# Designed miniproteins, single chains: the designs that were tried, part 76

Each design is a single chain, and the fold is of that chain. pLDDT is the mean over its residues in the fold that is shown.

## One batch from the design tools (miniprotein)

Design m2627
Fold by ESMFold2-Fast:
Structure m2627 (fold): chain A 88 residues (1-88)
Amino acid sequence: SVAALRAQADADRQLGAQYQKLSDQYFAQSAALQKQADATDATVSQKQGDQLRQQANNYLGLGNTYRSLSQGYFFRSDMLRQGVEAKL
């Protein structure tokens, strides 16, 4: 039904927005850890700095993954919405 397609499009848009927010959070955590790693190398230890950089790279990877998922849900939402409009 048209109502079911609109409901799915709205759900996909909400999920896309949630994954976008999660992606932004992971990118922010990655940047913060990289900054902490640089400070740690200067004042504490190279080994601790390297561990923080590894964590930063892991969060960067997660950020990219969730950005891709977010984009997929936004595309699906838009396609479902266009499909509804084409049938009306």
Scores: mean pLDDT 86

Design m2628
Fold by ESMFold2-Fast:
Structure m2628 (fold): chain A 95 residues (1-95)
Amino acid sequence: MTREEEIENVEKFLRFVLGLSDELLPKEVEDELREKIINGELDEEILREALERIAKEMGVPQEVIESLSSEDILRLLKMLLDGVSLEEALELLKK
């Protein structure tokens, strides 16, 4: 899988989690991504790029995502997996 394909898979997964799309990844790919995100094993650069693409589509300024640390990115993703909205998760990270 290319880096771009990995970013696209994470983006599709996040779109599904956020309710922006009903398009599902293959179950094995979805399960692997969930496990890697929860365990912090996914490349932070791939996660950041996918989040920036989603945030841009949702009207979130790029500067907000760029201000997040690696720990903040993982925390944000865990909140999204728990059903927290992107806007609410970003407010919780802001303080």
Scores: mean pLDDT 75

Design m2629
Fold by ESMFold2-Fast:
Formats: C-alpha cells, sequence, structure tokens
Structure m2629 (fold): chain A 71 residues (1-71)
C-alpha cells in the first residue's frame, strides 16, 4: 500500500538521521495514532516493544521488512 511505502520512507529517514530511542518511540506512537490498518499497527507495536527492550536497530529492520510485506 502507499501508506506502507510512506512509513518505510519515514523509518529509513529516521535511521539515517540517527534519532535517539526516545525520539523513535515518539515517532512510532505518532504512526500508531494515524493508522487504522491492523497489520501496520501490529508491525509498529512489535517494533515499539523491541525499542523498549533496547533492540533499536533490530526494531527498525524488522519494521521495514514487515511493512515491505504489505506493499
Amino acid sequence: SSEAQRLIDEVKKMKAEGVSPQQMLDRLDEMLRNTPDPAIRQAIEEAKFMVQMGFVDEAIDTLIKKLQELL
């Protein structure tokens, strides 16, 4: 979907900018507030959990992979 592609681009941009874990959590929360798609929401929630556990790079890569499966 075009929404999934937009979110992939945003997440890749955040990774390139080297945002803090807290900034990433804030952006993921904003994405959750703005998307009704249950598959996208699940991918974001899983990424949020990984960031909270300290697996920031794994969270980004997993989220991108999950969103690519929804294209």
Scores: mean pLDDT 84

Design m2630
Fold by ESMFold2-Fast:
Structure m2630 (fold): chain A 98 residues (1-98)
Amino acid sequence: MSVKEIAKKFIEAMLNGDYETAKKYFKELFEKVPDFEGLEKNLGLEIALYPQIEPENADKAIEVARKLVEDPELTPEQKEMARRILEALESAAGRVSR
């Protein structure tokens, strides 16, 4: 499965509040794209341009990202990437709301 397909499934799971599915695809994304700069650019663009991000769905995605940051099963490196994704989601939600 391509990085773009995994990223799409991860975003969809976040927007749906499906933590288990989001965590699965987050781990796969981290393994394929461990450099956050590349992932942040791709996720930031996908989130900012995703036409289905309603305010309630943005809140669900932010909650999923926060849960990833706090998940005891994740490594410190994975939690750091989750924190960066949370920052990107909050930034993108601000752009969608404005």
Scores: mean pLDDT 70

Design m2631
Fold by ESMFold2-Fast:
Structure m2631 (fold): chain A 73 residues (1-73)
Amino acid sequence: MEAEIAEKMDAIVAETVARRDEALAAIDAELSTLPSVTPLERRIVAAIRAGDAAALRAVLEEQYRLAKERAAK
């Protein structure tokens, strides 16, 4: 029955999501130990990891604005 298949698929999806989240947490921990990782780089990685396109765009727009202001001085 379709319900039995859906239940099994939900279990597979939940396991896949858990493994993905664990892998992302491990990557985040690795990055936090790197001496060359700046606060800006951490913000970019966090936005990519969260899949938050708006947050990523906001960080990039802020950096672009600051670069333009520095060039104008």
Scores: mean pLDDT 67

Design m2632
Fold by ESMFold2-Fast:
Structure m2632 (fold): chain A 84 residues (1-84)
Amino acid sequence: MKFYLVKPDGTVEEVEFESIEEAMEYLKKLNGAKDVKLVLTRDGRLIIAPSDVKGLRLGMTDAEAVAAAKANGKDILISGELRL
């Protein structure tokens, strides 16, 4: 399953996981987070972010998700192809 790792500096990297659960565990370890939250974008893509990240909401755009990662200083994952 393809994801885009969005870093707090605004860089985007392609990563692959076998499952959503593997992607969740990866993001927990990367950010030192206890938990992650899942949010669906307007295009039906899955966002995985540390549970304390602010500014993420149902139906947001890819650009809004990138801005939220930068504002919170946290890495997030977005499923599928990122449209900026």
Scores: mean pLDDT 76

Design m2633
Fold by ESMFold2-Fast:
Structure m2633 (fold): chain A 62 residues (1-62)
Amino acid sequence: LPSEEDSLLELGKLLLSDPDMAVEMVRALPPSVAMLMIEAARLAGASDELLKKMEEALKKRL
């Protein structure tokens, strides 16, 4: 299996390439997976604005 770090970085890069999709994925996925997506985006260097939008989407589902 690929390392957790490698998988998260690849996912984070995809989320940074399409921020609107990143927010929609957080809304659509289970909360545990949504939290991993936020962490992946953070590791890949997402802006505070994008991270805040993703966190707001998650909070509405908690």
Scores: mean pLDDT 78

Design m2634
Fold by ESMFold2-Fast:
Structure m2634 (fold): chain A 81 residues (1-81)
Amino acid sequence: SMEELRELGRRIEALLDEMEAAVRAGDLERFRALAAEIQELLAQANALVQKDPSLRPEFLALLRRVQERMRRIAELLRKRE
């Protein structure tokens, strides 16, 4: 449902905040664990879209936001050395 997709989106965005904090703290083990959890939640969101294609525009908007935030987090990781 749309409500389930939006809940998954909120959880993913909260994990991205934690992931950025982990990178800034130099906690690479936590960063990897959070990245794996985000991938699992994205797989769940994609499964919802496969069952209900009307969710696709909301999912694509979520995916674009996640990809942009991941790109910025990767830049922070590169600068940390």
Scores: mean pLDDT 87

Design m2635
Fold by ESMFold2-Fast:
Structure m2635 (fold): chain A 93 residues (1-93)
Amino acid sequence: MTLADLEAELARLLGATPEQVAEAQARARAEADELGVPAIALLGEEPGRITAIGIASPDEEAVRRLLALAIEHLRAGLPADEAVGNAIVELAA
């Protein structure tokens, strides 16, 4: 599965619009550039509700693995913030 396929599936699971995905990705890229480390941006229409996720890293394979793990957790019924958090922990192990 390509990176684009994983991003599309994650957006579908979250009910995100293309505009929300683009905003989250832009925020993550800006943060990654500023800090010099991989960055994750979570966007929600309401406080505490996640509707889009952006991930930026110089390592595309790490982004792909993180997205795949987050998708797996979302399909298992975890909330979006927990799905992403668990994916980060698993990737770091």
Scores: mean pLDDT 77

Design m2636
Fold by ESMFold2-Fast:
Structure m2636 (fold): chain A 128 residues (1-128)
Amino acid sequence: DVEKLLKEVEELRERGLKKLDELYKNSKTEEEKARVRALRVLFEADYESLMRIAEKNGLTPETLQRIKDTIEHQIENIEDMYKNLTVEQLAEIAEVRAENAPEIAKEVFKKAAEEIRKILEELKEKLK
């Protein structure tokens, strides 16, 4: 059921965003807060990219299940990325995804990379 899977995908997106909101509230430094903001940009870009590709190729139960599995895996990795990656490394990840993404999704990751670079510049200014 496509409609049921679409709802489950949206519920997973909301779960990821809630996890990011809690990490932001628990962040003690400007750098940690900037990392959560960058992670949110990347998470939303990943979601939009997956949905654009699926919509172009047809929303099938199999495609939606793959999206669901991908988002669930991304949610599981949020805390690890928060602990181990810098804002600059998150920008580099978005840039690599922009280069390797299908044409329909390139602009999503290009905009995400630009937004994360802006977060990095704002962080550098606050640390002066």
Scores: mean pLDDT 88

Design m2637
Fold by ESMFold2-Fast:
Structure m2637 (fold): chain A 96 residues (1-96)
Amino acid sequence: GDKAEYEEAKKEFQEAHGKLLEKIKRVYSKLKTEEERKALEQLLQGPDQRLQQLAAEAQKAEEAGDYKKAAEILREMVKLLEETTKRLEEFEKSLE
C-alpha cells in the first residue's frame, strides 16, 4: 500500500543522499583554487534549494497522511540527487 511505497522511497532517498555526500567529499578533496570551490558551491546551490522545497512539500504530505504523494515527492528528490551526482562526476573530470 501507500505507506509501504513511502517507506521504500524513504530508503531510496537515504541511499541516494549518502552517495551524493560521498561524491561531494571526494570532489572537494580535488579542488585546487578558489574559483573551483566557487564553481562547486554554485553547482550545488540550485539542487540544494530545490531539495529544501521538495522536503517541505513531502513533510506536508506526510503530516496530512498522504503517503502516496509523499512517496512521489521523495522519488522526485531521489532523481534530483542522482542528477546532481552525475553533474558532480562531470565536474570532477574537469579537474583532471
Scores: mean pLDDT 88

Design m2638
Fold by ESMFold2-Fast:
Structure m2638 (fold): chain A 100 residues (1-100)
Amino acid sequence: DLKEFELRMELLDLIDLLEAGKISVQELADRLVDLMEKYGLSPLEVAKEIANILKRRYKNPEAAKEIVELTKEMVKEGKSKREIALKLAEKLKKIIEELK
């Protein structure tokens, strides 16, 4: 639970930086890979935590579902952690911009 809380707080901080234009999509992707390595998580597990933030903070269950399904498809296609993280970062930026 403490590790899950720490992961969630780090993800929220990264999302705040993205909203503020203080982090690039490339840098967000690199930071997402770092979180996967730090917490021993798969791309799908990180995508599910991002989806949970989209549901709870942004009240957007459709975007949450899209993030999870996109990640599942990329994993099936054999995409690297970095490629998946980059696509998640790009999609997340687009979702956040559309909510403003």
Scores: mean pLDDT 84

Design m2639
Fold by ESMFold2-Fast:
Structure m2639 (fold): chain A 73 residues (1-73)
Amino acid sequence: MSQEEKEAARKEAVAALRAALAPRAEELSTASEAEQLAAVEAAVEEVKKTVSEAQKAALDEALAIDRAALAEA
């Protein structure tokens, strides 16, 4: 997979995740960081059922970064 294909897959994966979370954005804006992460994890699992392997990898990478950031803070 080329770097350009990986970049495109990442953008598509992020767009799909944002679309899945958009109806809940207002709810999540008042939720704790742990509740926000749990919602993102649930949305990632749903999105993974409908996206390519490259997009799944991009979502896993992004989620791992968010989990690490929350564990430190």
Scores: mean pLDDT 70

Design m2640
Fold by ESMFold2-Fast:
Structure m2640 (fold): chain A 73 residues (1-73)
Amino acid sequence: DLEEALKELRKFEEELLALKEEIQKLSPEQQAQVFELLGEAYKAIKDFLEGKMSLEELKEKLRELLEKLKEIV
């Protein structure tokens, strides 16, 4: 369900926006790690849209990436 996938993406975006000031204070190395996680999120979304990943796998992957983001910040 595309609507359900969009809700999960909005949760990820909301967490990123809530942490934007903290991300800006990170070292260049840590900021690079954040951008790497964003790239992984983009790939997961693309894989879902191409039918290479289920909605359940997308939710799990976005949750994993969010946990990694919180670990860096």
Scores: mean pLDDT 80

Design m2641
Fold by ESMFold2-Fast:
Structure m2641 (fold): chain A 93 residues (1-93)
Amino acid sequence: SATPAPVSTNSNAEAARATIDAFTARKGAEEARAAALAGRAREAARAALEAGLSIEEAAALGAATRVAVDGSLSLEEAEKIAEELKKELEEEL
């Protein structure tokens, strides 16, 4: 017979652990991605300041960089990112 045998009751615990591990890995990857995108936006803003752009232009470029990588962001979220970057740049100068 070429049909695979049905899995035992112990396979339920193994399947649950595999599902939890996959979920935890996905959550970690999403959090790491969000942190990396935030870091890239800050790096773009700092590079703009070093290139001689104003704090406002640097913050706008940082927000635009985030929007370009994360195309699902709303205009309201993009504006919030720009304001946050502007504040961070003003505090770190």
Scores: mean pLDDT 73

Design m2642
Fold by ESMFold2-Fast:
Structure m2642 (fold): chain A 74 residues (1-74)
Amino acid sequence: SSDEVAAAGRAVFAALSRLSPEERQALGRQTRDRLLAELGLSEEEFNALSAKMSREELQALTEREVLILHELLQ
């Protein structure tokens, strides 16, 4: 739900603020790898697909990345 995404986003932001740049970069890579695996896409395929996405579709991807990142921080 939107409330779950908002709560996860706030928790993620707070957690990331306590991490080093190296730890944030590692989490960013893990989040992208999980998103790509869930979608069954390569990075190149994802980049091609996302370039054609609407604002709503990009927002949905951002929300999914937030939920993945929140899970990784558990």
Scores: mean pLDDT 84

Design m2643
Fold by ESMFold2-Fast:
Structure m2643 (fold): chain A 80 residues (1-80)
Amino acid sequence: EEARQLAIEYAREKYKDDPEKAKLAESFAGGLARRNPDIKTEEEAKELADQAIELVDNYEELSAKDMERVRALLDAGDAA
């Protein structure tokens, strides 16, 4: 999945100096891509990566409803 791989790589590169945040960003980007399997362009992949980055940056400020979404994305990103 080219778009999924691009989203993960872009998100990971943002946090290259922070391995914990990089891993979290990879999981979010992977989860978002799996929930949006019809993405096909580099622009769409970058948009998903930006969403994953926003989730990482705002992780401590998430509401209970947003935390449910975050858990679902992590589960999707880590699913084999």
Scores: mean pLDDT 71

Design m2644
Fold by ESMFold2-Fast:
Structure m2644 (fold): chain A 68 residues (1-68)
Amino acid sequence: MSKLEEYVKELTEIVKESEEKNLSAEEQKKRIEELRDKWLKENEDDPELQAAIETYTRVALHEIEQKA
């Protein structure tokens, strides 16, 4: 599995768990942003992966806002 696929999987798991726990949109966004920040820090040597992480994170945050 690529690192990007691993990030997307963890991002999806956070969204699913947040929905199961009935977390607010703000709490969901906070958890997603914390995951993004962790992955960006751990992969500072891979600018292409960092750009992809930022893109997928923005899409996920936008989808949460659209559902609210």
Scores: mean pLDDT 81

Design m2645
Fold by ESMFold2-Fast:
Structure m2645 (fold): chain A 63 residues (1-63)
Amino acid sequence: MEEQYREAVERLQKTVDEASRRKKALDEQGTPEEAARGLREAASDVQKATDEYRKVLEQAEKA
């Protein structure tokens, strides 16, 4: 359980960092469609990592 929590936190941190880099690249590229798509993908990745973290917490709470 604690190992899963640590892995989820590390995954979330990496995902957020990658999302930030992706956003910077898209801002520099200046194409609205690519920026919107990339931002949605980055947000989806962050959301998945956040959901995994929350799921680990919820499982710990119920167990």
Scores: mean pLDDT 72

Design m2646
Fold by ESMFold2-Fast:
Structure m2646 (fold): chain A 78 residues (1-78)
Amino acid sequence: DEAERALSAGDYDSAIAHYRRELERDPKNVQAAFNLATLYEQLGRYEDAIKVMEEHLKVDPNNKVAQNMLTYLRKLKA
């Protein structure tokens, strides 16, 4: 996996770009959104992680996994 190789090498920008391309192809891809938000969280980029989940919920507002992740990220930032 290209993203896994980038993460292993410490190339976080390439990993971010890979997940963003996946979301451009399929905005409803919960797995790609979750992976991107988790990566931003690991980098301490909580605002970016929150925005990923908020944008996902605009296209899939009833997704409980995304709702729970957004709640978690907001508490972590507070």
Scores: mean pLDDT 80

Design m2647
Fold by ESMFold2-Fast:
Structure m2647 (fold): chain A 71 residues (1-71)
Amino acid sequence: SGAVEGTRRGFELNGGVGSLAGVQGSAASEADSLGGDPAEAAELVRRLYPEPFVSLEQGVEAVRRVRERFA
């Protein structure tokens, strides 16, 4: 969605760091918009990144993989 994309761009402009929980939320929202299970998307992101904080590039990649999986 446009709102999710806008939030991601804001993170890019702020130096590309974010919490894992924030990335899980973005991935869950993306999966929900595609008709997928938001909980599965959040779990997938958590499994990909065991650290509590991620770079924006890692977060963007996680959301992109969720889109490909549910699209």
Scores: mean pLDDT 65

Design m2648
Fold by ESMFold2-Fast:
Structure m2648 (fold): chain A 100 residues (1-100)
Amino acid sequence: SAAADRRAAQTLLALFVQEVIDWLRENPDASAEEKIAQIERMKANVIAHVRRELPALAAEVEAALEAIYREFKAALEAGSSVDELIALLRRRARELQARL
């Protein structure tokens, strides 16, 4: 159902954010370049999965992931700490899930 697909998309977005947070906690000393490359890799994997499994919501999920990625990159380039990046990711995931 459309409601089940939307819940699945919300779950995938939450899992994506949690995976990024877990990686940041395990790799606090990673460079800005390494942090960007890792989130890009994780984002690409989720997009590929959604295009196969939830094609009707692929565009909405991709837009949400791109929004999170752009804000993460901007915050990182502005010198945000790991704790500040985690707070940003949690806030944005909640806001974007509400729009799915």
Scores: mean pLDDT 87

Design m2649
Fold by ESMFold2-Fast:
Structure m2649 (fold): chain A 68 residues (1-68)
Amino acid sequence: SLEELERRRQEALERFKKWVIDTAEKNAKEMKEKDPEAYEKELQTALDGLSPEDKARANALIAKRKAA
């Protein structure tokens, strides 16, 4: 149903936000060093769950955090 799709989209966005926060400082470096392919796969899976607008915002946030 449309309502279930909207709910899952919001769940994917919230999971992505939490992942960005939790991994940005403590785990992202370690994950990239140990298994960069798995890191990229997880990132793409999370992004693919977002709407085009949310995906663009998420990519901008990732780029900003990488630059910092």
Scores: mean pLDDT 69

Design m2650
Fold by ESMFold2-Fast:
Structure m2650 (fold): chain A 56 residues (1-56)
Amino acid sequence: SLEELKKKLEEIQAEIRKLLADNAARGYVTDAEWERINKLADEASKINKKIIELEK
């Protein structure tokens, strides 16, 4: 459902924000963490596109 997609998007966005905040606090990002962030961002983008299509 649309609500399930929105919830999943919020969960992914929260994980990205947490990772970025932890990285900022440490002053660096590892390659593995950067790849994880990129994969999460790609998934979020795909879900957001589905939400937009369903809201048309």
Scores: mean pLDDT 82

Design m2651
Fold by ESMFold2-Fast:
Structure m2651 (fold): chain A 72 residues (1-72)
Amino acid sequence: MVIELETEARSAEEALEKAREKLLSLPGVVAVKLDRPVESEEPGVLVVTGLAVVRIDGKLEVVPVRVRVRIR
């Protein structure tokens, strides 16, 4: 399982925080560990990858995440 999401931020510095906030708002997500945002091939879009710890059926699972963050 992979968690793929999109969100928006006003700056590259805000991109990591917005990605984290969105992931932690998902049901079952208890923790995340995110890499530094990297530029995508699309101008104004950053990609944040990392791992999320998700509670599924009473178990904790580690799943990869990818968040595309559009900069205003």
Scores: mean pLDDT 82

Design m2652
Fold by ESMFold2-Fast:
Structure m2652 (fold): chain A 67 residues (1-67)
Amino acid sequence: SAGEKAGKALKKLYEEGKLSEEEAEKVQGAIVRATARGGSIEDIVRETERLVGKEVAELLREAMEEV
């Protein structure tokens, strides 16, 4: 699922030190909100951009392509 893929990407980014703890918590919130209504990968990225910012949203998008 989109949520599972995003969750794996988030874990990878956090373990690689590319996200702070605060950023990781906010991205997790964005994933939960977007997926609660059956959201797509694009919905997750858009929600992440709104809550955390464009740079973190771009990192998440790239990491989702790798997992």
Scores: mean pLDDT 83

Design m2653
Fold by ESMFold2-Fast:
Structure m2653 (fold): chain A 82 residues (1-82)
Amino acid sequence: HMTVEELKEKIEKFEKGDLSGLTDEERAIYTGVRALKAKGLFDPENPDIIDVSDTPLGKELGKDKITLDEFLEYLRELVEKN
């Protein structure tokens, strides 16, 4: 059972170019986070806060901002249950 903290550490390693040993779950989660970063949705003053106001996810959740922990937990549940 992968924790949100372990996911954060793996994302940080991938950002630093360490792509070795990624599982399918880690690849899916990292792909999601990379897409959010590419869209500029991470708040640089609060890196644990993601602005989803103009995204389909934000519309689905009914929220303008979510935490990185909330996003990673959502992705983890989707990957583990499917």
Scores: mean pLDDT 66

Design m2654
Fold by ESMFold2-Fast:
Structure m2654 (fold): chain A 84 residues (1-84)
Amino acid sequence: SEEKKKREYILKSVGYQILGVAYLLEGDTKKAIEAYRKSSDYYKLAGDDSGSLLMLAKAYELEGNTKKAEELREKSRKLEEEKK
């Protein structure tokens, strides 16, 4: 079902987010960036656009693009406010 697919995408988004944290703790910034980008993709597939933007912001932050990361976090915050 569509609900089952959405749950699977949510699980994968969280799984890749955890992998991103694990890679950062190991000092593997490149793999952490790849994991956060995959997490972002799965959040988007799950219909969580704000979660997707937050994971993408983390990837940009790790790449040293702090301005892009802050722009994405602000966009995520506005999306969450629009849901209320």
Scores: mean pLDDT 88

Design m2655
Fold by ESMFold2-Fast:
Structure m2655 (fold): chain A 81 residues (1-81)
Amino acid sequence: SDAALAALKAEMEALKAQVIQRYRANPDLDIEELVRTLRRAMQILIDAAVKKGLLTPEQKAAAEAYMDRLVAETREELLAG
């Protein structure tokens, strides 16, 4: 559903914000480990929504593209300081 996709995107944005906040609190943390953990957490959310039948194949593809964008943006933010 469109509501489920919107909720999923909001949850993924919250995960991004949490990872950035965690790194800013402890800059000794490994950026690539944080980025891998973020991608894994987002993938779990997408897979759960798919398993529940909440996403069409097109909405799954949109969620995965959104995840890829958020992961790239997070890496860029963490590398910039």
Scores: mean pLDDT 89

Design m2656
Fold by ESMFold2-Fast:
Structure m2656 (fold): chain A 71 residues (1-71)
Amino acid sequence: MSKEERQQKLLELQQEIANSEEIDLTEVAKRLEELGETETAALYRKLAEQYGNILSREETDRLGTLLVIEG
């Protein structure tokens, strides 16, 4: 995957998270792992263990500073 393609996919994932009423943390972690973001994927899996697999919009917004995607 090219650098540009990877950044585009990360942006699409970030926009999907921003526009969703509920976020499946396990599914996001899987997609991050597929994009090579293994450390961020591990963080999302830990959040799923702590808060449950599905986060509401309000929970996602509150945790936004912890949901860092490095590109």
Scores: mean pLDDT 72

Design m2657
Fold by ESMFold2-Fast:
Structure m2657 (fold): chain A 89 residues (1-89)
Amino acid sequence: MDELLKAVEEYFKQVEESLGISRKELAERILSLPDDVEEAIKQLEADPDEVLQILAEILRNIKEEGGEELAKKFLEALKKVAEKILKEE
């Protein structure tokens, strides 16, 4: 659990520093995602922002390699980190 949350927090930091989307904006987009993994992936794939399209590919790869439960856990970790970021504002 801690490793997954740390990886997600590092992802948010790298996205803010490298790709020009703010941590707050990314967090708001992630919290808007449905709880269903496939529906979340579809919403991310339809997003005009390349960073969210890359996140869709990451989620799809996790689902294919680790199964739907692991992908769901990763999506839940993304949402938990996003909630924390928005509360720090």
Scores: mean pLDDT 76

Design m2658
Fold by ESMFold2-Fast:
Structure m2658 (fold): chain A 68 residues (1-68)
Amino acid sequence: NEKLIIEFLTKIPGVDEELARKIVKELNLKSMLDLFDVTLEELEKVPGIDSELARRIYHAIQNPGELV
């Protein structure tokens, strides 16, 4: 569910709704399971994501319970 992915991503500091939608589109994310399979390198390929933000997003994906 695209909306659940966007809601999850927007909880991460530095990720707004526009960037979350861009991540979903660029990485072709169809489910939360696809999100958990995302690599750091794939995140760095998304326009508007620098290395620091990519690492932050990757950490959040690996530790989803911390973003409640």
Scores: mean pLDDT 80

Design m2659
Fold by ESMFold2-Fast:
Structure m2659 (fold): chain A 93 residues (1-93)
Amino acid sequence: GLTVSQIIAKELQIIGDGLTALTSKDVAEQIAAIKRILEIAEEIAKNSTDPELRERLLRLALEELEEVLAKSTDPEVKAAAEEALAKIRELLE
């Protein structure tokens, strides 16, 4: 299971990578940030023993990626966000 400090760190990482995906001028950095959000979500799904906390953190990742998909104009960034969203939605089943 995840410790409280690890949970806070993952929440801050998701928020920070979401901001990078929205604001970076480098498409490669935006895509890398999206991939990091997915990796964090997969790690949370694998290691979380609290189902309510697991769902909360996975939904935070979804919200960040949905905003990226809505606001991005770059087709590669949109494609990366769509792929990550699909995978995280599967983790919530």
Scores: mean pLDDT 85

Design m2660
Fold by ESMFold2-Fast:
Structure m2660 (fold): chain A 74 residues (1-74)
Amino acid sequence: KIEELKQRAEQLKQQLDVIQSTSNKLDDQYNSMINKGGKDSDIGRIQMMRDLAINQGKQVQEEYQRLQKEVEEL
C-alpha cells in the first residue's frame, strides 16, 4: 500500500516536470510573439495551449500533493 503510493507519487512528479517544461516553452513562445508583433491567430493558439497546460498542471499537482500527504500520514 505505502509502496504503491510512493510509485504513484513518482509518476505524478515526472508528469509535473514534463508539463512544467512544456509550459515554460509556451511562455517563451508567447512572449516572443507579443514582443515581435506576431499574428493574432498565432498568439491565440499559444494562449489556448498555455491555458490547457496550466489546467493540466493544476490537476496533476493537486493529485501529487494529496498523495504526499497520504504518505506522510502513514
Scores: mean pLDDT 80

Design m2661
Fold by ESMFold2-Fast:
Order: sequence, then C-alpha cells, then structure tokens
Structure m2661 (fold): chain A 116 residues (1-116)
Amino acid sequence: MKILILYFGDEYKPLAEAVAEALREAFPDWEITLEKVESVEQALKIVDEKKPDLVILIGPLDFIQRTLLELARRNIPAIGLSPDADYLLNGILPSGTLESQVRYLLRVLRDYVEGR
C-alpha cells in the first residue's frame, strides 16, 4: 500500500516526520513517502505524480479542507490531521480489506496523537 504524507510548510514537518515514523513501525510493508507542500495545487500535482493509495494531510484546517475536497473529486482516499481540529475524512474509503486497513490506520493515528 502506497501512503503519501503531505505537510504544509516547515512548521508541520516535525509532526509529519513523527507520523511517518509511527506508520513505518506499525506497517513495515507500506511504502510511506513524505513531501512538503505550500499550496493545494502543489499537493494535487504530487498526488498525480506519486499515485498513492491513501493521502495523509498535515497542516492548517483551511489547507486540509480544500485538499480533502479536491482529492474526493478524484476518488482518492485522504485523512486530514490538524493540531487545531480532529481528524477529517473526505468520505472516499477503499473497499474490502483496504477499508479495514484505513479504519485501523485512523485508530493508530488517533492513539499516536492522543498518547503524546
């Protein structure tokens, strides 16, 4: 499974790196790529290039909401993580086994953030 973590600017880099490390430890068979973005348009370009199975967005709420909506239009599953809000979903979940993996990922991310 290909996971793309996109973080908005250098302020969110430590949180993005911590999430990437936790996911690599929990899911060693997953390909996890971390990329810095400074706009919604840049985020969409990287998604088009990397072809991820799931996108994790880390940044301010407005960036997350806009990017989740655009990814939903492309039928790409995505999760938003903002220090200012709870986890956000774009409503596009993988079917079957991938749906259960996404639900498990959400629990792992929540436990990780709440455990710190």
Scores: mean pLDDT 75

